Designed miniproteins, single chains, continued (2). Designs and how they scored, part 92

Each design is a single chain, and the fold is of that chain. pLDDT is the mean over its residues in the fold that is shown.

## One batch from the design tools (miniprotein)

Design m7190
Fold by ESMFold2-Fast:
Structure m7190 (fold): chain A 105 residues (1-105)
Amino acid sequence: DPEAERKKELENLMKATEELAKNASLEDFARWAKESNNYEGMRLIAAAVLHVRNKDYERARKLNEILLELHNDKNMTVEELREKMREALEKYSTPEEREALEKVK
């Protein structure tokens, strides 16, 4: 059942996000962004982590749904992926939350 499998993937990603919320700083995400050259992806993951820390599990789940969709799409270019990650961050974060995430650069 592909729908049940996707639900399991999302729940596993939510558990990983909760673990990062306990153990990772914004400075860790900044370092990982530099190491991976994936600044947009790391900001999106950091946003989901901040939402979990604020007990905003709905916005964390929405960002993780988008991350899974983008990860599983083999037809998008790197630039299209980065743009969709930026759009997701803007849609599911406040200006104040995005200001905090600017440290991930």
Scores: mean pLDDT 83

Design m7191
Fold by ESMFold2-Fast:
Structure m7191 (fold): chain A 62 residues (1-62)
Amino acid sequence: DAAQEAADYAAQFYAQLGQEVDGVAATGRGEALSDTEARVTITVEGKTYVGTVSVADVLASM
């Protein structure tokens, strides 16, 4: 499923950015909301950040 792969990729990308900026481990979770949008949830040191990304934009970045 391309939408779920895009969600997982975006989650991994943002979790990695959080770890590089703050130097602490971050975890990401992706969830396909539709064929066009995915939800990304990033948890860093007990704080949770939630956003949505375009599946097409993420796939173009892969």
Scores: mean pLDDT 75

Design m7192
Fold by ESMFold2-Fast:
Structure m7192 (fold): chain A 93 residues (1-93)
Amino acid sequence: DKIKRLIESLQQLYVKLVQNNAEEELIAAVQAMLIAVGYLEAGREELAEYNLEVAEKLAEKTKEHKEQVLEAIEAIRNKDYEKAIKIVEEMTS
């Protein structure tokens, strides 16, 4: 159920970033993380990693929250979903 909580947290962050007209690369990075976590829930680890790589490349282009997004991606890769949730919730605040 930690994966489902992470999906919900990422969805809330995505909605907030879109409503606040955040950087396009940041919105796209969060969307790629959402897709990756969806693939992890489905047991599709290679597709998840591909989308985490996409998220990482997008995150490197952001001016805002770059370090937090990169830390969240790394936490997801390590299956540390509690850490990923915490970082995503801090970005949503």
Scores: mean pLDDT 89

Design m7193
Fold by ESMFold2-Fast:
Structure m7193 (fold): chain A 70 residues (1-70)
Amino acid sequence: HMTPLEAFLEYQKKRDEYLKKLAEYNRAVKEDPSKFAEKQAELDKAWEEYKNALKRLYEVRGLEYVPYTS
């Protein structure tokens, strides 16, 4: 059973990886359009991993995952 601390650390790790991939994607779009599709796929994967880690954090804390709407 994953502890809330372990779930939070996993969330931070996946968030940081997503932000790193987002920066790489933005750079690739500007500098090399031929890599756009590859970097988009990497960003999408990192986003899914980040969402799953966030959902897991909510589940471990006994909270319903409700997407934040602006």
Scores: mean pLDDT 76

Design m7194
Fold by ESMFold2-Fast:
Structure m7194 (fold): chain A 74 residues (1-74)
Amino acid sequence: TEAVIRALFAADPDSAVALALARLLQEARRRGLSLATYLMEEFGMSRAEANALLGLIPTDPEGFLRRLAEAARR
C-alpha cells in the first residue's frame, strides 16, 4: 500500500488525491504506525474495515478518501 501511494505521488505530484494519500501516510509514520493501525486508532475502524478500505487505493483512491471522510463523521 505504501509503495502504491509513493508511485501515485511520483507519477503526478500535483494530484490532489495523491497528495491527500501521501499526507495520510506521513501522519501514520509520524505516529510510528502502519497505515492500517492508524485508520483503526484515528477513525475507530475494525481491522477488517481498515484492510478493506486500503484495498481500494490501487483501483479507486477517490472512493477510499470518500469512505474515510464518512468514517471521520462517526
Scores: mean pLDDT 76

Design m7195
Fold by ESMFold2-Fast:
Order: C-alpha cells, then sequence, then structure tokens
Structure m7195 (fold): chain A 55 residues (1-55)
C-alpha cells in the first residue's frame, strides 16, 4: 500500500541517520507538515538518546 511505501522511506531515512530537518522536509512532502513534525521529533529524540549513551 501507499502507507507501506511511506513507512519504508521513513525507516530508510532513520537507518541512514538523515538529519531531522531533511526527514521533516521529505515526510512533509509525502504526508503533510503535521506528520513531518511528529517524525522529526522522533529522529531528534533518537539522536539525543544516542549522544547520551556515548557520553
Amino acid sequence: SMEDEIRRKILEMFFNNESPEKIYAEVTKLVGPEMGRNVKIVQESRKEIEEKRKG
């Protein structure tokens, strides 16, 4: 489905550790700014957790 394709693209961007800004732009283009903001927040949180784990 289209939702599966969008999900795969988001996961690929996460896997490639793309910037939150790039993820926001790409997700906004696909599904709108509300979802783009939500996915951006997830990536920002992932990067914060990773930084804290490494010191």
Scores: mean pLDDT 80

Design m7196
Fold by ESMFold2-Fast:
Structure m7196 (fold): chain A 68 residues (1-68)
Amino acid sequence: SALEEYLDEFLASVATLPREEAIARLETVIASLEAAIDAAKAQGDDRLAAEYERLLARVREELARLKA
């Protein structure tokens, strides 16, 4: 999926940043994805909401890894 490919490139970019900046970037993206999920659900786009939920899970896993 194009969104998965963009996320892979984003995560690769974040990996080059200092830890604190990487954490801040991931937290910002989590907030954006949560808002995007809510918007997709409000529009009745369950497929898009599910895709954003999968991306959110991946970003949360990376954030948890960095905070460990």
Scores: mean pLDDT 87

Design m7197
Fold by ESMFold2-Fast:
Structure m7197 (fold): chain A 69 residues (1-69)
Amino acid sequence: FAEMKTSHEEIGGIPTALVEDVEDKKITAYAITDDPEKAKEALEKAGFEVTSVVPLDSGKYLVIAEKDA
């Protein structure tokens, strides 16, 4: 099965978990934020396509984005 690597970085000042799918040459970003519009803007500037925004019980949002590796 596909080999995946996980890392944590700040993208535009937003704490982001990155999952790299080495076989499919894709990187998926997961960001938890109270400002989803700022997270979308930062991820899009970093070359990611925002695929979903999920509201969380904490009042924060999970922003999911993908790009080619």
Scores: mean pLDDT 77

Design m7198
Fold by ESMFold2-Fast:
Structure m7198 (fold): chain A 95 residues (1-95)
Amino acid sequence: SLEDVIKEAIDFLEELIERVRAGVSPEEVAEEAVVWTIDFLIDSSQHTDVVQVLQDFALRMLDVVETLSEEEARREIIRLAREAIERLKEILKKS
């Protein structure tokens, strides 16, 4: 269901925040997120609103990893992930 897909995406983003907090590098987290997003797109491409949230998140995350220091990128990735979670929760409320 759409609700199950959104919950899976939220769980992934929450785990990503915890990995960043645990000291995993922004570059490693970004690589993992890109792979996860590709797999998600293969299985869930019909949920275009969820796909858009995750694509926006992944692109912005890649930009911050490229442009910011490791510590600044870490903080910004957590902020972006929280923003993506809130967008997903809004979609879930409309479902």
Scores: mean pLDDT 84

Design m7199
Fold by ESMFold2-Fast:
Structure m7199 (fold): chain A 82 residues (1-82)
Amino acid sequence: HMVPEIETFSPEEVVEGMRKLVEDAEAGAPKSEITARAVAIMLLASKDPELVKKINQIGDALVAGDIEKARELVEEFEKEVK
């Protein structure tokens, strides 16, 4: 299998990235930064439609300002990947 110069994220790396994103949002990171980082994670996971779906669900909650729901979605995602 060819290893690309730019690494793609594993499911565990996606979970970790989204968890940190939710933590940063809770700490008051600006919505524009949260959105840009969510898009970057999604691009690195784009070959896996299930990962993209989970990223979009968490990202949508964060963009809506529902940090509590975003946290719950990340916890659910982590349990699925574990």
Scores: mean pLDDT 76

Design m7200
Fold by ESMFold2-Fast:
Structure m7200 (fold): chain A 103 residues (1-103)
Amino acid sequence: VEALRERALELIDRAISLATDPRMIALLEELRRLVEEMADIVARGEKIPLTKAIGMTLRMIGLLFEAIQIAKKENNQELIAVLEELKPLVQELMKLLLSRSDG
């Protein structure tokens, strides 16, 4: 999970450096915090309620989707590419988080 965390955070930091819209920067900073929280839960091996895991997963999907939409509106091709590269890493982290949950 640490390699996944490090790569995801690297891509988010690169996305922040490419962002010009303050709203985009705020979304990416929130996404960064959520990635760190999810990775920390997975790394600690602690179980969390399924409702919390689902909530975090939906928030993650929402943030990433909104960031991609803003990047497309800005026609920022480099930012779009970084966010698309981030997508499978975030999906893997979500799978790991859900495996730590119970109902």
Scores: mean pLDDT 81

Design m7201
Fold by ESMFold2-Fast:
Structure m7201 (fold): chain A 102 residues (1-102)
Amino acid sequence: MIQNPVLSEEEAKKIKELATPLVEELTELAKKYKLSEDVTQQLKGLAYILAAAEVRGDKELEKVAKEGIKKLKEAIKNKASEEEIEKIYLETFEKIEELLAK
C-alpha cells in the first residue's frame, strides 16, 4: 500500500518532542569529549530514529537503536577514537536499514 515518504505533521511533532531530551544529552556528551560535528550529527540522527520507532511502535527498531546508542555512549565515555565511534554508528545504521527493508 501507499509509501508515505513524508511523516504526518502529528508524527513529526511527536518524534521531535521524544527525541529532544536525548538529542540534547548526546550533543552535550559530544561537546564534553570534543567530537567532530559529523559524529555529533550521526548521534542526533540515531536519537530521531529511536523516537520514530517509539512513535510507530516498532519494538525491533527501538531495540536496535537503543543498543546502538548505549554502545556509542559507552565508547565516547571510554575515550574511544572517532574512527571507532563511527564504526559503531555504521554497524548500528546497517542493522536499522535491514529492519526498514531498504
Scores: mean pLDDT 80

Design m7202
Fold by ESMFold2-Fast:
Structure m7202 (fold): chain A 85 residues (1-85)
Amino acid sequence: MERARLFAKMIASALHSGLAPNPTKIDVRAAAKALGVSPAPVSRALRELEREGVLERGPGGEVGVAEGGEEKAAEVTAELFAELA
């Protein structure tokens, strides 16, 4: 899995599991720096999960589980654990 997409799935999993505040503010630049990638892939991965109905973005740049996206976030969490196993 690409590092940016893995990060986006980790955020969805953390929000779903209560390990991160829902919604939580994501600093895309800081995340990209930590992952060793450019900001564009990170932003794209987050937007892809938003289009898939897993995540929702607020006007302040915060990210949360989308309306009706709880089961999709659970599925992403299961997929992430399978990827890491």
Scores: mean pLDDT 77

Design m7203
Fold by ESMFold2-Fast:
Structure m7203 (fold): chain A 66 residues (1-66)
Amino acid sequence: KAEEYEQKYLEIVKELMERAKEITEKKGLEKEKLKLLKNGEVIGEVEASEEALVEAVRELAKELKG
């Protein structure tokens, strides 16, 4: 675990939040307060649909291979 990687994750989390909100709006889903988890660890919080968050993660995974 490195500080530079943590900084990248913060930027990715922000992008995830934006995408999840946009997908939530586009699909007409209700917003919920969600915690973003990575292998059971909380990496962020967002108000969006859980379904939209999952889709946002899948799309972002194509851009950022970890």
Scores: mean pLDDT 71

Design m7204
Fold by ESMFold2-Fast:
Structure m7204 (fold): chain A 65 residues (1-65)
Amino acid sequence: KPGDLARIVLDLLEREYGLSKEQLDELLKLAAAKDKEGIVAILRSAGLSEERAEQVADALIAGIV
């Protein structure tokens, strides 16, 4: 199904970085809008490096195309 890969990535972010359900929902909305900068900003606030946040943002956006 569309978004299955994106959901797996979000579940990983919740487990490893402690993102809230509200943050995960916002990431899905930003990915649907292809807002890479918005996704990176949220991920960096959660403790991801800039490089890792960019990789995750690209994966989320690709996972919903």
Scores: mean pLDDT 78

Design m7205
Fold by ESMFold2-Fast:
Formats: sequence, structure tokens, C-alpha cells
Structure m7205 (fold): chain A 69 residues (1-69)
Amino acid sequence: SPKPLSEEEMVEISLKIIREAMAKLTPEQQRQALEEARRTFDHMLEQGRLSEEVHEKAMKGLDELEKEI
């Protein structure tokens, strides 16, 4: 059986899903999706579901996706 996902693996999977979803969206919708994802990761940090280090990596991942718009 697969082990439970780490926080870093959960972020990587989330970023992959966002990237795949963005391929079907307009540039404006892509920006809106990234803003929503930033709020979600911020909320997960506040809930103690992400460490500050993993949250910083998530934000950098979103910044890289924004550069692809």
C-alpha cells in the first residue's frame, strides 16, 4: 500500500493539477486560478497543514506557473 503523502508531495500534486487545469483556461482565468491557489495554500499554513518552508515552495511554484501565462 502507498504511504501517506508528505506535505511537499501534496503541494507538488496540487501544482501539477493546477498546471493541467490551466491548459484549458484563458490567461485571465489562469490568473484567477493562481490567486485562488495562493489563498488555499495560505489557509493551509494557518491551519498548520503546511510548514512555512513548504508554503514558501508552494508560492514559488505558483510564481513559476504565472510566468508561463
Scores: mean pLDDT 81

Design m7206
Fold by ESMFold2-Fast:
Structure m7206 (fold): chain A 110 residues (1-110)
Amino acid sequence: SKEEAIKVAREFIKKFEELFDKLMSVLEQHLSPAEVFRIRIQLKYLLKELEKAVDAGDVETALRILEQFVEFLKRLLDYLKKRNLPQEAIDLVEEMIKLAEEAIKKIRDL
Protein backbone atom coordinates (compact mmCIF):
# COMPACT_ATOMS: atom_id res chain seq x y z
CA SER A 1 0.00 0.00 0.00
CA LYS A 2 1.04 3.65 -0.37
CA GLU A 3 0.91 4.07 3.44
CA GLU A 4 3.36 1.17 4.01
CA ALA A 5 5.69 2.51 1.26
CA ILE A 6 5.71 5.98 2.88
CA LYS A 7 6.41 4.37 6.28
CA VAL A 8 9.44 2.53 4.80
CA ALA A 9 10.74 5.80 3.29
CA ARG A 10 10.29 7.63 6.65
CA GLU A 11 12.22 4.88 8.49
CA PHE A 12 15.00 5.21 5.88
CA ILE A 13 15.15 9.02 6.44
CA LYS A 14 15.48 8.60 10.23
CA LYS A 15 18.26 5.96 10.02
CA PHE A 16 20.04 7.85 7.23
CA GLU A 17 20.20 11.08 9.30
CA GLU A 18 22.07 9.23 12.10
CA LEU A 19 24.58 7.67 9.66
CA PHE A 20 24.96 11.00 7.81
CA ASP A 21 26.13 12.83 10.95
CA LYS A 22 28.67 10.06 11.69
CA LEU A 23 29.91 10.03 8.08
CA MET A 24 30.37 13.84 7.97
CA SER A 25 32.41 13.73 11.22
CA VAL A 26 34.82 11.16 9.69
CA LEU A 27 35.05 12.93 6.31
CA GLU A 28 35.89 16.29 7.97
CA GLN A 29 39.09 14.67 9.35
CA HIS A 30 40.30 13.37 5.95
CA LEU A 31 38.92 15.53 3.11
CA SER A 32 39.23 19.24 2.27
CA PRO A 33 36.44 21.59 3.50
CA ALA A 34 35.34 22.08 -0.14
CA GLU A 35 35.02 18.30 -0.74
CA VAL A 36 33.09 17.82 2.54
CA PHE A 37 30.79 20.74 1.61
CA ARG A 38 30.01 19.24 -1.85
CA ILE A 39 29.19 15.80 -0.35
CA ARG A 40 27.08 17.38 2.45
CA ILE A 41 25.09 19.57 0.03
CA GLN A 42 24.37 16.70 -2.39
CA LEU A 43 23.20 14.30 0.36
CA LYS A 44 21.13 17.05 2.06
CA TYR A 45 19.56 17.91 -1.32
CA LEU A 46 18.53 14.26 -1.91
CA LEU A 47 17.24 13.97 1.68
CA LYS A 48 15.14 17.16 1.33
CA GLU A 49 13.67 15.95 -2.00
CA LEU A 50 12.87 12.55 -0.43
CA GLU A 51 11.17 14.27 2.55
CA LYS A 52 9.05 16.34 0.09
CA ALA A 53 8.02 13.19 -1.83
CA VAL A 54 7.13 11.39 1.44
CA ASP A 55 5.09 14.38 2.70
CA ALA A 56 3.22 14.43 -0.66
CA GLY A 57 2.59 10.63 -0.51
CA ASP A 58 4.42 10.34 -3.86
CA VAL A 59 5.79 6.77 -3.80
CA GLU A 60 7.06 6.86 -7.43
CA THR A 61 9.15 9.99 -6.76
CA ALA A 62 10.36 8.56 -3.40
CA LEU A 63 11.62 5.41 -5.23
CA ARG A 64 13.38 7.51 -7.90
CA ILE A 65 15.14 9.57 -5.19
CA LEU A 66 16.14 6.40 -3.25
CA GLU A 67 17.69 5.11 -6.51
CA GLN A 68 19.56 8.45 -6.82
CA PHE A 69 20.85 7.92 -3.24
CA VAL A 70 22.20 4.46 -4.23
CA GLU A 71 23.87 5.89 -7.38
CA PHE A 72 25.49 8.81 -5.51
CA LEU A 73 26.58 6.67 -2.53
CA LYS A 74 28.17 4.02 -4.81
CA ARG A 75 30.17 6.78 -6.58
CA LEU A 76 31.10 8.22 -3.17
CA LEU A 77 32.21 4.75 -1.96
CA ASP A 78 34.54 4.33 -4.98
CA TYR A 79 35.92 7.85 -4.40
CA LEU A 80 36.58 7.24 -0.67
CA LYS A 81 38.32 3.90 -1.43
CA LYS A 82 40.51 5.59 -4.08
CA ARG A 83 41.43 8.32 -1.53
CA ASN A 84 42.33 5.61 1.08
CA LEU A 85 39.83 6.85 3.67
CA PRO A 86 39.61 4.82 6.94
CA GLN A 87 37.49 1.64 7.05
CA GLU A 88 34.98 3.46 9.34
CA ALA A 89 34.05 5.82 6.45
CA ILE A 90 33.81 2.91 3.98
CA ASP A 91 31.60 0.90 6.39
CA LEU A 92 29.27 3.88 6.95
CA VAL A 93 28.74 4.45 3.21
CA GLU A 94 28.20 0.69 2.63
CA GLU A 95 25.58 0.69 5.45
CA MET A 96 23.89 3.73 3.84
CA ILE A 97 23.80 1.95 0.44
CA LYS A 98 22.33 -1.17 2.08
CA LEU A 99 19.62 0.91 3.83
CA ALA A 100 18.61 2.58 0.54
CA GLU A 101 18.60 -0.74 -1.39
CA GLU A 102 16.55 -2.45 1.37
CA ALA A 103 14.05 0.46 1.35
CA ILE A 104 13.71 0.23 -2.47
CA LYS A 105 13.17 -3.56 -2.29
CA LYS A 106 10.57 -3.29 0.51
CA ILE A 107 8.62 -0.58 -1.36
CA ARG A 108 8.74 -2.49 -4.70
CA ASP A 109 7.63 -5.76 -2.99
CA LEU A 110 4.49 -4.01 -1.61
Scores: mean pLDDT 91

Design m7207
Fold by ESMFold2-Fast:
Structure m7207 (fold): chain A 70 residues (1-70)
Amino acid sequence: TAAQASTTASLSQLALEDPELARKSAERAVRVARARGADGVADGAERVLELIEKGDKEGLKKMLEEATKS
């Protein structure tokens, strides 16, 4: 969805610049999205959070590129 792509792109970009702020933002995004039944948005945010926790900078770059293309 457009919302999932936008959330994924924003969080991925933030994670490349400030991973601690991105982690906090992703946790909030998952919580809000799950509460509203927006599972696609929550799944996107959880994926970004997982990459941040792994320190996978290349994965974050690929996710940003893919979300920007869609």
Scores: mean pLDDT 80

Design m7208
Fold by ESMFold2-Fast:
Structure m7208 (fold): chain A 66 residues (1-66)
Amino acid sequence: MKEKAIEAGKKAVEELRPLIDKLTPTQAARLAGEKGKELAEKMGADPRVAGLYASILATKEALKKR
């Protein structure tokens, strides 16, 4: 169950990756979090866990590009 939420969050970040490089960490976290929740709901996973994981991962990606 938790694994599906993590996969949904990771997919959200991968789909948004071209935009994440151009966004601030805060903007990237919000956008990825919402996308992660939507994907998790479609997959029958926990949207809160997916959203949180996507936000954290997107923030790390955005910080890497500065």
Scores: mean pLDDT 78

Design m7209
Fold by ESMFold2-Fast:
Structure m7209 (fold): chain A 92 residues (1-92)
Amino acid sequence: MTLEDILRAAAEVEKKLLEGYKKNPLGEYEVEAEVGDVRIRVKVEMTEDKMTVKVVVEIDGTTLEVEGTSDAEGTAKFQAFAEKFEAELAKV
């Protein structure tokens, strides 16, 4: 596992999320990117009232998962997920 593989997978996810949003701003879409031993899946559900996002990152057999809505509670969950992801990166 390398930092380059992770950054590359993240860039592919970002590109696919932008394309998904353009095609279906309201509804459900899922994007996935895999580079080396890193796999990132993002599922987005958009309604008029809220956005729900689920992120699953698999790194060398370890799975990190977070799900939240576009509110303060969801933001806190995603921040905690980012801290866990950085901790796993520090082991490489």
Scores: mean pLDDT 70

Design m7210
Fold by ESMFold2-Fast:
Structure m7210 (fold): chain A 57 residues (1-57)
Amino acid sequence: SKIEEIIKEAAKLYLEGKTPKEIFDYLVNEKKVPLHLAFMIVHYLKQHPEKAEEILK
């Protein structure tokens, strides 16, 4: 699904060392993700950094 692809891209950026702010800006400005969805994804990765690798399985 489109949302799964967006979440995987965010997780990949997080593992590459991008900050939550950089990931949020990328999702909103480059990927045109709705603000609310981008916020939720970034917040989840910030709260659960250990999940980023699991998301990419």
Scores: mean pLDDT 83

Design m7211
Fold by ESMFold2-Fast:
Structure m7211 (fold): chain A 85 residues (1-85)
Amino acid sequence: TRVTVRIRAPTEEKARELARELRQLARKFGAEVAVAISGTEVLAVGLFETEDTAQRFAAAAEEVARKVGAESVEITIEPAAAPLP
């Protein structure tokens, strides 16, 4: 299962903070997550063995975004057919 998290932070500084928080969160879930920053936008893509774990990660990522004061949050969960980029 693939989780794609796209978040728009209010500032580039908050985008960097968000990326750091998402990387820490991925480590706690035992998953490898690719995180990229483009200005104020943060993109994270992770592969999870189960849909339940993917859903829990998505919920936790949304909470982290809320804590950082994100302007927009888009999370997509889908069956993974390809490896991480």
Scores: mean pLDDT 78

Design m7212
Fold by ESMFold2-Fast:
Structure m7212 (fold): chain A 97 residues (1-97)
Amino acid sequence: SKAKEYLEKAENEARSPEVKILYLTLAIAAIAGKPEEVGVKLADMILETIVTGSEELRKKTLEFAKEEGFSEKQLKALEALIRGEIDKAIELLKEEL
């Protein structure tokens, strides 16, 4: 599973929080059956939201994911990433594997 590969990269290879968020976002997108381009765009939006603290960008990020057809559980995992709750995002993601 491509989602499992990305999760393993996030847990074992990622040397920074930013790289970990990228791989976890790609894992969530893979579980949702989305192309890598969607996952990369979503990761960029999440990282910008974290850096800026922008509530408007947070809402836009979650709206984008919802429009792309991410499930409620996947949206919760993405929201955890936006809040910097990496361990919670991993837990939610593992429940769908």
Scores: mean pLDDT 86

Design m7213
Fold by ESMFold2-Fast:
Structure m7213 (fold): chain A 111 residues (1-111)
Amino acid sequence: MMEKKKEELEEIIKELLENAGDEAIIERVVAAHEKLVEEAFKEALERGEVSEEEYKEQLPAYIAKLREILRKNGKDLKVQYLAALYILLAEKKITFEEAQELAEEYYEELK
């Protein structure tokens, strides 16, 4: 059931909000994003959609911008919700389809 996954998501969101601006928490979110970007890049490379050169040039700039966003937006609930989803995806505790469903439910609650 999705209820256990929602509880785990809520616990991660709480941890991220309570430790906003902590470099260890920022690096945990960055590590999760790097794993997902690496997996997405491998799939895109197999499809012939990207080059290794583009990936190597873009990745450092992407990671630097991500760290900046996380440092500036540590109390932004939307940013921390997305960060928690990426952590669960990187740890393979949820699927991409389940992450989409959780994101849609969250955005509906904000309306």
Scores: mean pLDDT 73

Design m7214
Fold by ESMFold2-Fast:
Structure m7214 (fold): chain A 65 residues (1-65)
Amino acid sequence: NPLAIQQAQQQIADAEKKKQQAMQDLNDAVAQGKPIQEITRAIGDVLSAVGDIFQARLNLRKAQK
């Protein structure tokens, strides 16, 4: 389904931008010497964004079948 493929590609692009932002936030937290608990939360945000990318890629695979 071409429409579903285009939608899934857009989801991947959006999720990749979210990951980029989360990685920047993590870098800033580390550079500022934030407490380990805040750094751990920032790592969690990066992992969440990676999960979103994974889900979007699964949606693309389903759209291609």
Scores: mean pLDDT 82

Design m7215
Fold by ESMFold2-Fast:
Structure m7215 (fold): chain A 70 residues (1-70)
Amino acid sequence: PNEKFKKLLEEYKPEAEEKIQKLVDEGKTMAEAYKETRKWLIEEKGLSEREARMIVFEAALPLFKENLKK
């Protein structure tokens, strides 16, 4: 159980990480980048709000640690 969510993480987490990093590199705040990436996952990829939030959260963890080093 939760194999569906694990599959969604494996599929969309790398794309979400890339999207968040690109938005941050463009000068957006972490909060703005998360919000736009969540919206993109819902609108373009057809994910639910819960699935999009969880994927963005998981994708944001390594990026948050990396941005703290700046």
Scores: mean pLDDT 76

Design m7216
Fold by ESMFold2-Fast:
Structure m7216 (fold): chain A 57 residues (1-57)
Amino acid sequence: SSNSVTITIDTPDGGKVVAEVDLDTGKVTSVEVSPKASAKSAMEALMEAARRAKELA
């Protein structure tokens, strides 16, 4: 699939979450989480990335 978006969200604890979303399926195909991100902030960032992906599709 050539139809994907990379979304980067900075976490409030100084980490980052980088998510790739396949726009054809709406599925997250890869996730990279910074070691500084807590589980809670990483989940919140993933939810925000999913929200943005839906707006782009």
Scores: mean pLDDT 78

Design m7217
Fold by ESMFold2-Fast:
Structure m7217 (fold): chain A 79 residues (1-79)
Amino acid sequence: MKEDIEKILEWAKKQGILTEELKEAIEKIMKDAEKLREQGIELKEDTETAQFSSKIINNPVEGIIEMLEAQLEIEKARA
């Protein structure tokens, strides 16, 4: 778990988006994903958010990085 969080934080640092708020958000997402996995919560797939949440539950590191990458691509497209 610590190593997984460090990987995400290092990726965010490389992208220039690493902030205290992002660190807290990543820790929350990791905790929430673990809780949802333990509880077997079924997510409604009617939104992109639900799809990303499902991905994070199954593979937290990859899911979080992919979500952040998607956000960066949207910002680049707007620039």
Scores: mean pLDDT 63

Design m7218
Fold by ESMFold2-Fast:
Order: structure tokens, then C-alpha cells, then sequence
Structure m7218 (fold): chain A 75 residues (1-75)
């Protein structure tokens, strides 16, 4: 099953396309889809829970004030 990572609470000046590009460089083969919901919220789908958790750990170092949530893409 794939897993959705919800990224919220980003500063309005944060370029979410740059965040998604950076994730694409580090987790290229583990990402199914990435989508910007709005200027402060993005969703990224990963192929595995392990990849999702690794991505969240990486993002917490870069965006320590942001909120991250991992959910199964299919219930």
C-alpha cells in the first residue's frame, strides 16, 4: 500500500514546488505523486511507510515548525 504525507503549517513565503523538487531528488524512486494543495499545504504519496517516515524526518530538519502527518493512501 502507498502512504500519503500531509505537510501543513509552512510559512506563506515557502516555495512548495521547491520542497517537492527537493523530495524528488532524495526520494525519486519512492514517490508516487506530489501535489500542492495551497501555499502552506502539500500532499506527497510514497510507495512505502519507511520512505514516508524517512521523508518526514528529513523535512522536520528543514521545516521544524511545519506539521507532518502520514496516512495510508487506501483504507
Amino acid sequence: ASFLVSIAGLAPNTNLNDVLKELGKRFKYDIVNGAVVNNTHALVEFKSAAAAKAAVAYLKETFPTATFKIEPAVA
Scores: mean pLDDT 73

Design m7219
Fold by ESMFold2-Fast:
Structure m7219 (fold): chain A 88 residues (1-88)
Amino acid sequence: DKEKEEKKEKLKKLLKELEERARELEPVAERARAGDAEAAEELRARMEEMNQELAEAIEEIFGVKPDVRTLEVPEEVEELLKEVEEEL
């Protein structure tokens, strides 16, 4: 239980940080949707960076690395992410 709670807290912190970064990208996403090619490139690069950071953090916390290319997350990680999202 304590190990699960520690992993949950680490995921909670990471998800909060990623959520803040996603909010920062909202103006860039709006420009990209309006046809700004530079904004679309920036949005893509930032999203790839965030996905890579999430994958690395999951590997550090759980010892298993999700497949960033397919966006597949191990079942154990997915279950904890669901619990953390409900608590946020």
Scores: mean pLDDT 71

Design m7220
Fold by ESMFold2-Fast:
Structure m7220 (fold): chain A 107 residues (1-107)
Amino acid sequence: KPLTEEQLKERIETLGPEDTLRSLALAVVGAVANDGLEAARKKYGPELIAFLKLLGLTDEQAQKIVDEFLERARELAEKVKAGELTPDQAIDELTRFLLELVEKAKA
């Protein structure tokens, strides 16, 4: 279930950005696995953009990162289906990947 911008702000304030991102990674991997990449993009794309903008990124930076993040989520969902990764491992990798993209965009 996608969070509103207000709910994202509250979650970042209570849990911090990293745990909020981990929750988003869990939701996105599940959506990609069950509904496919395009459905996940439509459902969680706006939430991901709002989250990245709350972290201080521009609209242009957020859009680019969302595209890379969703592609990585698809790869990891495929590996989970193949039994190559556990769901927890996929979520950990996706969370780390997004944090690295955010750091590179701010540098």
Scores: mean pLDDT 81

Design m7221
Fold by ESMFold2-Fast:
Structure m7221 (fold): chain A 96 residues (1-96)
Amino acid sequence: MKKKKEEAAKRILELALEAALTAAKVGDLETAAHIAGTGRETASDLLKAETEEEAKKALEEGIKEFRRLAEESGDPAVKKALEEVIKALEEAKKEF
């Protein structure tokens, strides 16, 4: 479990930061900060998970929040970047 959590957390952080940078480039700094914060919180919760059930819960909460951010986004590039984060979270969830 530890190695799976570390690999998943790294991937989530990298994709969330890329999505946040995409939002920042289009001038949406508040959304960029929220994306970066959500990515960090999801990765932190995943790394703190002691059971597979806790890991799945952390990933599910992350998926829910990133889906909300994607639905609220008016920029197609930001929405696409957030969809890549959601896909990575769903793939990670299948490994637990």
Scores: mean pLDDT 85

Design m7222
Fold by ESMFold2-Fast:
Structure m7222 (fold): chain A 82 residues (1-82)
Amino acid sequence: SLEEAAEELEEQAEKIERGEDPEKNLKEALKKAFEALESSKDSKLIARAVGLALRAVAALLEGDYKEAAESLRELAELLREE
C-alpha cells in the first residue's frame, strides 16, 4: 500500500542520513515508492513523486545524504496524502 511504502521510505531515509549504504538504500526506497504508485492514475501525484526522486538522486550524487534523506521523507509524506 502507499502507507506501507511511505513507512519504508522513512526507514530508508534514516539509514541514508546515517551513511548506511546510501546508494543501495536510495535505490530500494525509490523502487518501493514507484511500485506503490504503479496503479495510480493521478498524473499530478506521479509528477511530484518523480520530482522528489530526482532531487534525492541529485543530492546523493553530490554526497549530500541529509538532503537525499529529506527528499525521501517528503516523498513519504506525499504518498500518505493519498
Scores: mean pLDDT 84

Design m7223
Fold by ESMFold2-Fast:
Structure m7223 (fold): chain A 94 residues (1-94)
Amino acid sequence: ADAEVARLRDEAARHMAEGIEAYKNGDYEKAKEHFERAVAAFEQALAIRPDDRDIHVALATAYEMLADAYEKLGDTEKAQHYRSKAEEARRRAE
């Protein structure tokens, strides 16, 4: 449903903005939580529209920001995992 995808994208965008603000303030745990929620919302939107390039691009960005937050928290393994997911999402976006 177009309205549901729009709502999920708006939810994800709010979490991205709040995560970025937390990251700028050095609150990496809060940034991580917001970026995880943004990823979940984009993944739900992608389940409805699997071939939507804009959602793949947005999800790639969310994965990159989540990876940066994990790196700041010292979780190098999870940071590498999400950077790999970001690369895959960008390849699917074309």
Scores: mean pLDDT 89

Design m7224
Fold by ESMFold2-Fast:
Structure m7224 (fold): chain A 67 residues (1-67)
Amino acid sequence: MVEEDLERLRKLLLEEGVSEGLAQAVVNSMRAGLEAGTSLEDILTLLQRSANEKIKEAAKRFLEEVK
């Protein structure tokens, strides 16, 4: 289940034009948060505060899918 959410975020990041390396770093941070017990919605809300507009848009799109 967690890996499906991580793969969805990775695809959205790549669609928004985030580089493969940066997308993987964001996904790794999300995996760590989920494994620590942070909800998917809370992680995506935090990512919407990113200084990177592409990461923000990908997180916003995914949050709209899981609400």
Scores: mean pLDDT 81

